# Designs tried in a protein design run: designed miniproteins, single chains, continued (2). Part 67

Each design is a single chain, and the fold is of that chain. pLDDT is the mean over its residues in the fold that is shown.

## One batch from the design tools (miniprotein)

Design m6318
Fold by ESMFold2-Fast:
Structure m6318 (fold): chain A 95 residues (1-95)
Amino acid sequence: SMAEEAKRKIEELLERYERIQAEKERARAEGRTAELLAAITPEDRREEALALLVKAYLLLKELGHPISVDELLAEAGAAGVPEEVLAEVKELVEA
């Protein structure tokens, strides 16, 4: 089903995000932050933004916060997140 596919994509996205955060933390501890930042691609930034928005939505939902997907995406758009990322977040969390 589309819901099962979306759930798998969210799980894979969050697993990649956590691995990247662990590497950032390691790079910081080792004084390699400048090298890490120089290696980040636009696609890496897109994936991070996507993961952060999905993670924020799931956290707000878990906390019982009365926020709609549309409200979250409007705030993210106002903060400069690209429309392509906003559209993908909506598809993932509404499936």
Scores: mean pLDDT 78

Design m6319
Fold by ESMFold2-Fast:
Structure m6319 (fold): chain A 85 residues (1-85)
Amino acid sequence: SEEEEKAKAEEFEREGSGALALIRELVESGRMSREEAIEVLRRMEAMIQGHIEQLKSLPTPAEALIAALEALLERVREELARLEA
């Protein structure tokens, strides 16, 4: 249902935001190296990309979920760019 798709999109946005904030805090506190953070974020990028491709292959694409995952993917890529600079 549209309500379930929206709820899942909001869940991905919350969880993704939390994960990115946690990774940043771990790097800033010295509990995670920049190299370790880059590895974690690269794995996250690959997983999100794969999920987007899977959702796009459905007969009726889950547009709200795809949009939320694409937004999260862009945020992961922005964080990678900051750490690799």
Scores: mean pLDDT 84

Design m6320
Fold by ESMFold2-Fast:
Structure m6320 (fold): chain A 100 residues (1-100)
Amino acid sequence: SREEILALIDQAIALLDQLAEAIENEDWEKALELLKQFDDVLGEIEDLAIEENLDWGLILALSQAAKKVKDLVLNKAPKEEILAAIDATKAALEALKAEV
């Protein structure tokens, strides 16, 4: 399942890139759709990361960063704040990917 985790992380990063584009275009309907897809993939990553005994601190950091993205998008926060939170979540995904 290490290959599965890597594939899911790459998928999550791609979804975050699409989310950033939707936010830039003020396409809130598309942003909410992408956020839901991202949340589903994130849940799979977290479950597999726990099963494979990956660093709990990295899993927690990813979960916290992703929660901030969700909260900001749902509250229609300023684009700059949402984009910064997306970048932080991508950094957390890359850090987890490096440990796989």
Scores: mean pLDDT 89

Design m6321
Fold by ESMFold2-Fast:
Structure m6321 (fold): chain A 83 residues (1-83)
Amino acid sequence: MEKEKALERLRKILDEAVERVRAHDPASYDKVREAFEKALKIAEEMSPGEIESLAASVQAIVDRLLAEGKPADEIVKEIEKLI
């Protein structure tokens, strides 16, 4: 149950991040979406604590890079390093 809740929280964070990327850099939307789908699939094999850490890291990366006006490909690279 806790793992399912952690996965749903991660999915929500990823979905919100994808929509923010769509508004910021629509050309990179598909790459970011694919990276997020891969992260979610890998998270299915993680513990609840690891999933929560991944979710927090993804949110922090997206918030930081979008605030700095960085291209979405940097978001993809940083997330791929987490998985």
Scores: mean pLDDT 79

Design m6322
Fold by ESMFold2-Fast:
Structure m6322 (fold): chain A 57 residues (1-57)
Amino acid sequence: SEVLEDAEKLLRELIEKQKLSRGTALNKVADYLSEKYGLSREEAYNVAKEAFERLEK
């Protein structure tokens, strides 16, 4: 989905280029997705976690 693709791209940027910790990156992505797509903070965080798991596969 577009939301997952956006989450994956932002997670890569934050972790690989900015070298943020997993927790910090997940929270920043969740804030971004919540604001951009109107998701609840909990829903946005779950999408961020799903995107992170997909990057590790």
Scores: mean pLDDT 83

Design m6323
Fold by ESMFold2-Fast:
Structure m6323 (fold): chain A 83 residues (1-83)
Amino acid sequence: MEYYEQGKKAAEEAIKNGLDEIYLKAEADTKEEAEEKLKQMIKGAKEALKEKGYEITKIYEYIEYDEETGKYVASAKIEIKKA
């Protein structure tokens, strides 16, 4: 739920500031957990975008292992357009 709300807030802030891109990042001890957190953030962002009449034109997803922190980092860049 928390990650869902983070994604929703990120989309709302992007719309408020007239941005056409949303950046999301999630960290976890396992790849699967990082991907699940990011998936929840993307769901929240999609809901906020739909509510405000925006559409997603492209999503870029990337996952990496950060050897310095010992964590997996899942990231997304979502490009948006007013429908």
Scores: mean pLDDT 86

Design m6324
Fold by ESMFold2-Fast:
Structure m6324 (fold): chain A 95 residues (1-95)
Amino acid sequence: GYITRAIGLTLRLIGLILSKEPLSEEEAEEYIKELERILKEDPKNSVAQRAAVLFVELLVRNGHIDLARRVLDIMKESGADQSVIDRIEEILASS
């Protein structure tokens, strides 16, 4: 189910943040596709929404600002919680 995929994505993103390994553009594109698929099927998936915040922070740290903005657009289009959207906008404004 999509909840299991969202948990898996979150754990992978946490692992990347903790390892401080660089994230390639190709890897980032695959994570964006996975996030979009989850949110298309379950727009109110709270785990996926939290994963998106972590993902934006990771993208910004790796200099993938345009990809981070794409995540924001996906979150807005999916109807994510306003608090999540506000947090992502705050991260982008501080980058």
Scores: mean pLDDT 80

Design m6325
Fold by ESMFold2-Fast:
Order: sequence, then structure tokens, then C-alpha cells
Structure m6325 (fold): chain A 69 residues (1-69)
Amino acid sequence: PPFLLNLMDIANKYPELSEEEALALAAKRSGMTLEQIAAFLTRYFGRPFSVEEVEELIKKAEEIIKKKE
């Protein structure tokens, strides 16, 4: 599935990303909405994630990647 391929690519290239940042970015690259990503992370980590928190996780991940490229 595209999500697993994106997650593997991100994890291999950017090990400095947190697990939350890597999962959120992989889900975004796979075409998930922010609401879908928030629900996914909530189930995965067993705590509530807001859409705003997901936006910040993706923003942080993209800033780290931009700085490394």
C-alpha cells in the first residue's frame, strides 16, 4: 500500500523525525485528510490527536526535510 512505502522511505531517509512526525507525513503523502490522520494517530498511540496537532507534526516534519535537502 502507498502508506507503507511512504513510511519506509521517510524512516530510511529521515531517522531524525519522531514516530508521530514520520507517521503523519507518510499518511499525508498517501492522500489521507488531516481528519483521517488525526483518527489514525489516535488509534495508533491510544491518545487523542487534534487536527491542529497533526498540522504541526506535518509542518515540523516538512521543515526538517527541507533543511536536510
Scores: mean pLDDT 84

Design m6326
Fold by ESMFold2-Fast:
Structure m6326 (fold): chain A 119 residues (1-119)
Amino acid sequence: AVSALEAITEIAKENPELVAEKFGEQLVKLLKHADPGVRKAAIKALKAIGAPAVPYVAEPLVSLLQHEDPIIRGTAVEALKAIGQPAVPKVAEPLIKLLDHEDQSVRTNAAKALKALLS
């Protein structure tokens, strides 16, 4: 629920490593939620956690760039952008490999993610 995600976001501001360890994987699952408000709240929580989220969410987020739903692919790009440059060491090589993917949409989202992380 959005209210629970708002609480997690506030806790993350003071204890980002604890929130990353306990909720990182669940926040990635919420990026696939049907409610756009829940997806947006999960992105805000990931942004509040920042660099400590990377070990728990980087690989799942790259995987979501290959999701069949274009909304979920776009949400994954926004989540990577929200974490920012701290994700680069963990996601750069997987994202570069996705630039050679057979699906043009996957290639486009990988390029957008790389641009968002490196700018």
Scores: mean pLDDT 86

Design m6327
Fold by ESMFold2-Fast:
Structure m6327 (fold): chain A 100 residues (1-100)
Amino acid sequence: SFVDELVKYYKLSKEQQELLREIAEVLSSIPGISEEEIKEILTLVTMALVKYYEEKVPVEELIESLNDVLEEFLKEEKDEAYREALKKAKEIMVKYFKSL
């Protein structure tokens, strides 16, 4: 799966792998979402995880950055399925970072 490719390439932990699988499963349930859009969102999530662990970005700054990125995407995005996918991915990510 694409999640397995990301896990192998970025050497993600078991917890990070479980997070990506949860996001992939939730996104796959959204009517009208494409496989390509799911891969794009999973890649963005993986980049956020890598940045957090490599650059030691504070959780508060990471949550603020995720909110800012989502707000900018939602201002320009007209596809309701993609907007819903971004919102769900953000909610799962914020919950994960708050649990750290």
Scores: mean pLDDT 78

Design m6328
Fold by ESMFold2-Fast:
Structure m6328 (fold): chain A 90 residues (1-90)
Amino acid sequence: SLLKEFTDLILQIIEDMVEGERAGEDSEEILERAIEILEQKRKEYEKKDPKIAAVLGRIIKVIREGIKEKKSLEEVIQEIEKIVEEFVKE
């Protein structure tokens, strides 16, 4: 299902973030990489499921705000998880 593809995508993004932190990558670079992947997927989902595309847009905004406010990766991940939980409950 598209919902499963979406949740699998977000889990993969979170895994990449955690692995990047363990590898000693800069948090801003990790978050910018996530934005790049999510922007590409948002464009793909605009054709398949506009509701998922809108949720991806909200996640991108949270990550961008996290960079601007210098939030920890853990805090950004928690905010992403909240958005996903709220979306899947609908």
Scores: mean pLDDT 87

Design m6329
Fold by ESMFold2-Fast:
Structure m6329 (fold): chain A 83 residues (1-83)
Amino acid sequence: SEEALRRAIERLRARAEEAGLPLDLYMITGSEVLDILKEEGVSDETIEEVEYRLQKRTGLRSSSAPVSVGTAIEAIEELLKKL
């Protein structure tokens, strides 16, 4: 749901804020992004679309690949615009 995606974005922002880092400088793994989406109750189909967009943006196919929180939020926000 749109609310679940928004909660995931808020959790990602909170992690960077707690670390005292800008969104674009706080690095996590793709797997960590997908776990947050699962915990917030995002559908499997939407999670797969986020994974695909993260792979496309990073050029990396591994879910262990590093991604900035900023990039992860942008990928989720693009999906919110389609819902």
Scores: mean pLDDT 81

Design m6330
Fold by ESMFold2-Fast:
Structure m6330 (fold): chain A 100 residues (1-100)
Amino acid sequence: MLGANVQRQLARILEFIKSHLSPEDYARVQEIAAEMERRMTEALAAKDIEALQRVFGEAALQIMEIAKRELSPEQYAELRAMLERLALTLMFEMEEIKKE
């Protein structure tokens, strides 16, 4: 299971996206995020750090590609910063799991 801090950051990202994207594009982002959480949970259970990094990277790129069509440059930069912060939190939590 993903850590509470990761889940909180993801929820904040989804709320930001919900506020700025169309309902159709937001629904697509929700599907990408749900699939990402499922696949990342599987990778964490397997202690497959490389798979977890790939899954997050793929999802982040897909979300950014959808968002860039509707977001202003400022909003796009903010979303990118939020995703980069989430990536750092994930790397930190994975480093602790790897030590177990």
Scores: mean pLDDT 82

Design m6331
Fold by ESMFold2-Fast:
Order: sequence, then C-alpha cells, then structure tokens
Structure m6331 (fold): chain A 100 residues (1-100)
Amino acid sequence: SEETYELYLKRLKKILEQIENNEPSSGELDPVTGLPLIAFFLSVLSLLEELVKENGGKFSKEEAVEALMKRFGLSRSVAEAVLKALIELGIVDEKEGKLK
C-alpha cells in the first residue's frame, strides 16, 4: 500500500543516513519482522547480493519481491514497498538489477 511504502521509505532513509554518518542506531524495530531495523536493512542487502550472484550479475523486480517474501515472511505488498523504497533511495539500480 502507499502508506506501507511511505513508512519504509522514511525508516530506511533514516537508517541509511545513520550508516553513512557513522551514527549510533536508534534500536528501532521493524514492525513486520520484529528484527532491529538496521539488521533487517542489512539482511535485505545481503539477500539482494546473493540474488545478483545466483542470477549471473542481476535480479529482476519479481525475483527480488519473491525472495523478500520467502526469506522474511513478508506479504507481497510489504516486499514491493521495501524494494520500491530501496530504488527511491538509490540503493537498488532498477535498470541494472543490482545494488549501487
């Protein structure tokens, strides 16, 4: 949903800024997975890197969404929201199908 996308965009942007500035994590939890938000973010990046290696250098949007659903138990709408947020934040290159 639009609300889910906006929530993940805001949360992931905050975590990304904290990582880039070497700031301490807030200890905020992802409400869907119950994981610390920083741990969730890093695990998502790890999964997408695994997909790049397994698929010969890139992944499709559908492959990423299905992998997120399977690995983290996310609904399709939440998995799509997470991926869309990563694309908007410039972490995922949608055209190249890989992390930047």
Scores: mean pLDDT 80

Design m6332
Fold by ESMFold2-Fast:
Structure m6332 (fold): chain A 59 residues (1-59)
Amino acid sequence: SMIEAMRAGIEAGERLAKLGHSPQEASDQGYKEGLKIAGERGAELGSLAGGMAAIRVKR
């Protein structure tokens, strides 16, 4: 589902930001996770969610 894709993106983004990775790297991982869960739209949402989550952690 789209909600699962977004949640996977958030989890990936928070994990990568904690490890010192950039929001771009978090966005890329969220894309991959979202794609596995909900296809192309899931990839878009996972990418956005991952990048935003990483920015929030860095703040």
Scores: mean pLDDT 82

Design m6333
Fold by ESMFold2-Fast:
Structure m6333 (fold): chain A 83 residues (1-83)
Amino acid sequence: GDEMMKISEEAQKILNEIASESKSVKEFLDKVTEKGKELAKQGKLDLALALGGNALMRLSGSHEGEAHKMSSEITKAVLKAQE
């Protein structure tokens, strides 16, 4: 696989770990948000975005308010890290 495939696989592994530790969709999204922000601060911008995108795909349009908040926070962290 290429670089993007490896990033997607790493994002899925992280999401599986977070899901196993989460008792609700809200807790899952809160933990994904914090992990995405951490990855952005580490300069892992593509992985942070892949984490958010793959989390949205898992929800299939459910919990749109919490999902939008998660996506917005990760995107803001990525933009700040690019400054």
Scores: mean pLDDT 83

Design m6334
Fold by ESMFold2-Fast:
Structure m6334 (fold): chain A 74 residues (1-74)
Amino acid sequence: MPSVEELRELKQRVLLASEEELDAVVAEAMAVLRGTPLVSEETVARLEAHLATASPAERRVIVGIALDELARLL
């Protein structure tokens, strides 16, 4: 299970990532969400669908919120 501090650091990396780095950091964050039993496969699928149509700025916000929600459950 990731720690609250690890999720906080990952969120900062997502927010500060360059456009070139963003896809890789978002993929890392999504792997963390998929790897936790606290997030359902259905929730991950919905997030992936939302991210597919999102702008870079929207992707930062969406992933940031998802990481904050996971941290709240820990």
Scores: mean pLDDT 83

Design m6335
Fold by ESMFold2-Fast:
Structure m6335 (fold): chain A 73 residues (1-73)
Amino acid sequence: SMELLEEYNKILRELEEALKQLSTIADDATVKEVMAKVLQKVQEAQQLLDQGKYEEAIEIVKEALEYVKKKLE
């Protein structure tokens, strides 16, 4: 679905903005750890998109976004 792909891309943009915010307040070690975990989850989500599993891909990037947001608290 194009609508699901649009939702996925919206969450990726929010994730990019959250990571930018994290980089302004966190130390380099924390930023690298968070970015590595996010990259792994995004790669898993992209594999799911390639298989047509859009809802599962969206769930994984939502989990990544919540993880970064928790680090901003």
Scores: mean pLDDT 86

Design m6336
Fold by ESMFold2-Fast:
Structure m6336 (fold): chain A 64 residues (1-64)
Amino acid sequence: SALGERAIEAIRAGDYETFNRLGVELVLRRDVASLERLAAEARRLGDEKTAAGIESGLEAAKQM
């Protein structure tokens, strides 16, 4: 999704304010595919803490 692509670009750029805002929207929309890609990008960047946070949101989205 366009929202998911923007969130991935934000995390790659280190723009955590935009990333956090878009990440919440992805959870509310139940965009599981974009959240999975976002978690993978965080791990690729070595940001394990951010990846864990995204995975928590992903679990919430899956239960909705």
Scores: mean pLDDT 80

Design m6337
Fold by ESMFold2-Fast:
Structure m6337 (fold): chain A 77 residues (1-77)
Amino acid sequence: AKELFEEAFRLLEEALRLMPTDREKALELFKKAEELFKKGLEELSKAPPEEQAEVREFVARKQAELEPLAREAAASL
């Protein structure tokens, strides 16, 4: 589960960075990240509660780390 979320956030970060210069590719990467998040959530639903808590904390930390980049990408629209 965690690996899928790590890859999804990696693609999301790349998409956010590309948004000002290559919007088409950025949108493709957003879709791929979304699919990985869906797969990650499905896998997480089968995981022990302890792993679910760890992954949720990881997701929250990554969202906080990427928030400035997301704001910059939104401002570029």
Scores: mean pLDDT 78

Design m6338
Fold by ESMFold2-Fast:
Structure m6338 (fold): chain A 82 residues (1-82)
Amino acid sequence: DGVFSDEALDKAAEHYREILEKELGVTIDLSKLSNEEKERLIRVVAQVEGYRYAPEDVVHDPEFVKKAEEELNELIKKYQKK
């Protein structure tokens, strides 16, 4: 919930990049992402992970998860390392 410093943002983006590489086998070139796109990557990966492990009393919206997954796929398509 804190404001990310540039260093904290880069560390968080690298952490979620490693998760994507481990779980999906895709490598994102973080050097091609703006700070706004790094925040977007962190947000959508955290949303997908958060819903996977959501408490039983949390209302899950399938459309929200689908939108987050579609946004993640677009980021992968645009910034995947060749």
Scores: mean pLDDT 69

Design m6339
Fold by ESMFold2-Fast:
Structure m6339 (fold): chain A 91 residues (1-91)
Amino acid sequence: SKEELIKKLKTLGFSEEQAKEAADILIDSKASKEAIDYLLEELLEGRITPEQALAILKELKEAGKPITKENLEEAVAKQPTVFDWINRGIE
């Protein structure tokens, strides 16, 4: 459920507000269990941060792209400089 997803995200380092926003995007976009499981595994392994995960979800939603495992894998692997806060720290 949405509440269970929020609790799991918080366990993975999300703040309450970040977890609620991420869960809302995933539920609103009808993300598959496979997509959600992939995202949670990337967070658990420390390959992405909660802030990066939320930024990826927002970018996919704003671009009108479905939140699928494939789209998430591509976004995670590429880490495009579309994220303003990341761009400020790159040298």
Scores: mean pLDDT 76

Design m6340
Fold by ESMFold2-Fast:
Structure m6340 (fold): chain A 68 residues (1-68)
Amino acid sequence: SMEQVVQQLIDQLEGDVRRAIAEGKSREEILGIVIKHARELQDTIDDEDLLNKALQEMGDRVAQILAS
């Protein structure tokens, strides 16, 4: 389902961001990872409401990781 695809993309983002933090990557490199994953969501989701919800969920996930 589209929900499963969205969740998988967000889970991949979390893994990539956590790995980048652990490897001591710069803020610019981490931002690049987030932008790349946001573009993948935009390319995957044609429905504007679903895309906006997915981008919000992705943003919330990044905020949680950075707050930890």
Scores: mean pLDDT 85

Design m6341
Fold by ESMFold2-Fast:
Structure m6341 (fold): chain A 77 residues (1-77)
Amino acid sequence: AAEVIAAVRAEAAARGAEVLAIGVAPSTEEAEARAKAAMEEARARGLEAYGGVTSEEDLRAETGERGALYAVLARPK
């Protein structure tokens, strides 16, 4: 997960996007809740938000790590 998080942060920096939320939550449900909160913050600030959640199953398949990855980036409209 650390490598994916680093890659997302590097892409955000290259594109001038703000990282509103990024990390690994213990469950897919918690990761979705964190992503939703960040997307609601972006809407309140008038920003365009994008990103999502990598489920526990998908993160384990891709990295062998437990938990679910969430990432939400924002940019001006």
Scores: mean pLDDT 80

Design m6342
Fold by ESMFold2-Fast:
Order: structure tokens, then C-alpha cells, then sequence
Structure m6342 (fold): chain A 77 residues (1-77)
């Protein structure tokens, strides 16, 4: 099973999400084209990650007491 966790300041949440997307794609063997901060490239990458996970991709998020966003992606591999 694949488990990827990324954390960073809440002010950098978009960057943290982009890093989670890239690492999850790499773990699943999915090629990400373009800038993951671009909504269209992000959506296309998510679609491919979802298909590679057989629809079993789970993403969770929380904010810790220090104001850091913590994002976790889980998929069977």
C-alpha cells in the first residue's frame, strides 16, 4: 500500500497539496505534465492517480496546533 504525507504552513497549503500530488503520482508511476499549481494540470494528474489506484485513492487533511496543514494520500499498490 502507498501512504504519502506532506505538511507545511497553512499559508502554503496550495504548495503542500502540489507536493502531495507529485509524490503520490511518482509512487503510482503516473506522469504529471505541466505545473501542478495550474488547476487544469492538477485535475488531469488527479484523474490519472485515481485511475491508477483503481478508484481507491483516499486523501485526508488536518491542521495542527502550530498552524501547519498535514495532508495524507493512501492507495493500494
Amino acid sequence: DIVVTKSGPLSDAEQTAAELLLETAKALGVEVKGDPLDPEAHEEALKKIYEASEGKLKVSGSVDSNGNVVLTATAPA
Scores: mean pLDDT 79

Design m6343
Fold by ESMFold2-Fast:
Structure m6343 (fold): chain A 66 residues (1-66)
Amino acid sequence: SERDAILEAVAEVLQDASDETRRAALTAVDKAKNFEEALDLLSGILSPAQVKKIREIAEKRIEEAK
């Protein structure tokens, strides 16, 4: 699912992040209704570079799951 792809991408990109940052990011993904809303909510918590990397990883995983 798109949600699973985003959660996996967040886990990968935030490997070295604080527990607080990781929890905030996971909460944002849980509140989001769709893929773009999840990335918009994450942009308020994470750097632009981190959000871009999450998008790239998640989009690749979604494509490979087809």
Scores: mean pLDDT 82

Design m6344
Fold by ESMFold2-Fast:
Structure m6344 (fold): chain A 97 residues (1-97)
Amino acid sequence: MLEIARQYAELAEQVRENAGDPSPEVQELRKQALELHEQVEKEVAELYKKVEEEKDKEAAKKIAEIGKASKNPSYLVLAYPYADEKEKKEIKEFIEK
């Protein structure tokens, strides 16, 4: 999963750098980024269910790692209440920067 999250972050960055480009090549990058994003969203949803139902701190830690790898602050916000003090500091620094 972390590898997929990192690949998504790289493709999403390329899409952002080419935001005004309507070319078929950039549209293909957007489709690939969306497919990877859907895989990441599904994994995060399954982990978050464990956090909510079982208060699984390990699942919360995995969500935070995925959030950092995918560069998605929304996932970090989901993990924040369940993180330890060190991880909370890292999450705050990531979101604020």
Scores: mean pLDDT 79

Design m6345
Fold by ESMFold2-Fast:
Structure m6345 (fold): chain A 80 residues (1-80)
Amino acid sequence: MDEEMQQGIDAALRSAQSYLDSGNPYAAYDTIKNMADALVLEGRPDLAAETLERGAELLSKYPEAQSLAEALREKAREYG
């Protein structure tokens, strides 16, 4: 179960990176947020917080995504 969830997280982060590289920071944000929401539904707010933090770190490397990175960090604090 945890391994399958981790594979889902890794896939979401790879998709977010692809969106950022394509100039779609909102699509990257939505991908990370949707994965975190799915993890909360599965009873894993710990993994949701980790996913949001990793996503925020990824988005923070892009100047155009800075506000979205901050939004992900704020949401991570709700679960961590």
Scores: mean pLDDT 85

Design m6346
Fold by ESMFold2-Fast:
Structure m6346 (fold): chain A 87 residues (1-87)
Amino acid sequence: AELAELIRKAAEKLKRGENPVEELKKAAEIAEKLGLPKLALLLRLAAVRLEQGQSPTAYLLKAAELAEEAGLPEVAAALRELAEVVA
């Protein structure tokens, strides 16, 4: 629940023209604590891309696939929504 909520907050921040990097970094920390290190890495890479003024879309879509494989469909949906907002 908390992971999906942070990703949704990131999407809402982007819709307002705000930087969601803090929310993505926090989401990565939670993913790591949940034993999802590949998801955490992709979220950190997405945050780095945004900090560098580059598109995070590819990393967010791959993160959504991993979330789905991990049995977290709500997280996958939130990540796909975020990817659509940043595209």
Scores: mean pLDDT 85

Design m6347
Fold by ESMFold2-Fast:
Structure m6347 (fold): chain A 89 residues (1-89)
Amino acid sequence: AAPSPALQLLREAVKEADKDGDGRLTLEEIRKFYEKFAEKTGIPLPPGFDEIVEGWFKSLDKDGDGYVTKEEVDAWLAAHEAHERELRA
């Protein structure tokens, strides 16, 4: 399956997790949100979603301190969306 649905769900999870935060997100906070969202909507998570979430989190968490910023996530998502557009063009 294409990663686009997983990237969209991840973007929404980050936005919701950061609403009451200081701009710092943990992998656990993001997972709790998207799991809760999937449970409430009854929509199953896209195939490979967990691998995408874990991979990008580790790529953004340069110091391995367990935190990423909203800006780092948005930049990563934008780069991947641009790459998908090139592949589709």
Scores: mean pLDDT 66

Design m6348
Fold by ESMFold2-Fast:
Structure m6348 (fold): chain A 79 residues (1-79)
Amino acid sequence: AEAAAERARQEAEEAAAVLAEQGLDEAAEYLRAAVEPAAKAAELKATKGPDDPAFQEAAKKALELVQKAAEAVERARAA
C-alpha cells in the first residue's frame, strides 16, 4: 500500500521535472500539487478498493490538478 503511494509520488515528480526542464513552470507546479492526492488515491485503492469514497475524493482531486497542469501547458504553447 505504502509502496504504491511512493511509486505514484516518484512518477509524478519525474513528470513535473520534465515539464520544469521545458520551461512549463506553472504546469510543473500543478503536477507537483497532484503528487500527494495521487499518492493518497493509490494507497486507498490498494487498501480499501476503488469503491471507497475517500479513494474517489482523492482521485478526483488528483485528476483536477492534472487537468489544470494540461491547461497550463496549452496556455504556454498558445502564448
Scores: mean pLDDT 77

Design m6349
Fold by ESMFold2-Fast:
Structure m6349 (fold): chain A 84 residues (1-84)
Amino acid sequence: MEELEKARKVAEKLLELSDKMERGEITPEQAIDEAYKILKEEFPDVKITKEDAQALMDLVNALRAAGKSDEEIAKAILEEIKKM
């Protein structure tokens, strides 16, 4: 499914941004700005805001902390984007 492949790509990139933020390589604000750009690139037909990008980063961090797989995180991102 094309949308799930896009969600996997987004999940991978958002997890990488989370790791960079934890290492102090980028600020939280820079991570949110980059997440917003990624989401707009992969889902150009969805009206995504920076607040939505922050919510998705928070979701990714929460699911990772709960031990969820990359695939489960990708599916959760897709469900949230479908609500937007």
Scores: mean pLDDT 82

Design m6350
Fold by ESMFold2-Fast:
Structure m6350 (fold): chain A 89 residues (1-89)
Amino acid sequence: DIDERAEKLVELFLAGKTPEEIARELGVTPEQAQKLIDAVRKKIAEKAGLEYKPLSELTPEERAKFHRALLQFSREELVEIAKEVLENF
């Protein structure tokens, strides 16, 4: 069920779980889990009107800016983003 997978992905993402932890919970590889995390982050940045950067390229200030943008989304909006990502994965 894509709805259950999207809800779980959002839960793990918001909890700051590692790609390895997300992979175990979703039954995918760690590489696939990393791609899912990156795609969710890109979609959040896109919808928030922010420039996307990979996590490895973020300064502490840019991480704080992304986190503030993330807090503007409801759980339901984040689940819809996760569904969009999973449907195109």
Scores: mean pLDDT 82

Design m6351
Fold by ESMFold2-Fast:
Structure m6351 (fold): chain A 72 residues (1-72)
Amino acid sequence: MTPEEVLRQLVSAAKERGLSPEEAVIVFSTGRPVTDEEIKSMLTPENIKKALEKLAKRLGVSPETVEKAFKE
């Protein structure tokens, strides 16, 4: 499975859960269950950027690739 295929599966999972692109990046970056209150507190530009970088590192793709995939 390519990194792009893994990313597509995460995008699909986010849509099924009704998560926004920003919420999805936060949730999947943690690798653990996250409460709605935690998501809301982490929805800042700085935290989203850090979460995006962390998720990109985990998937072996660029942060730009992750951002574009979740925005579509």
Scores: mean pLDDT 77

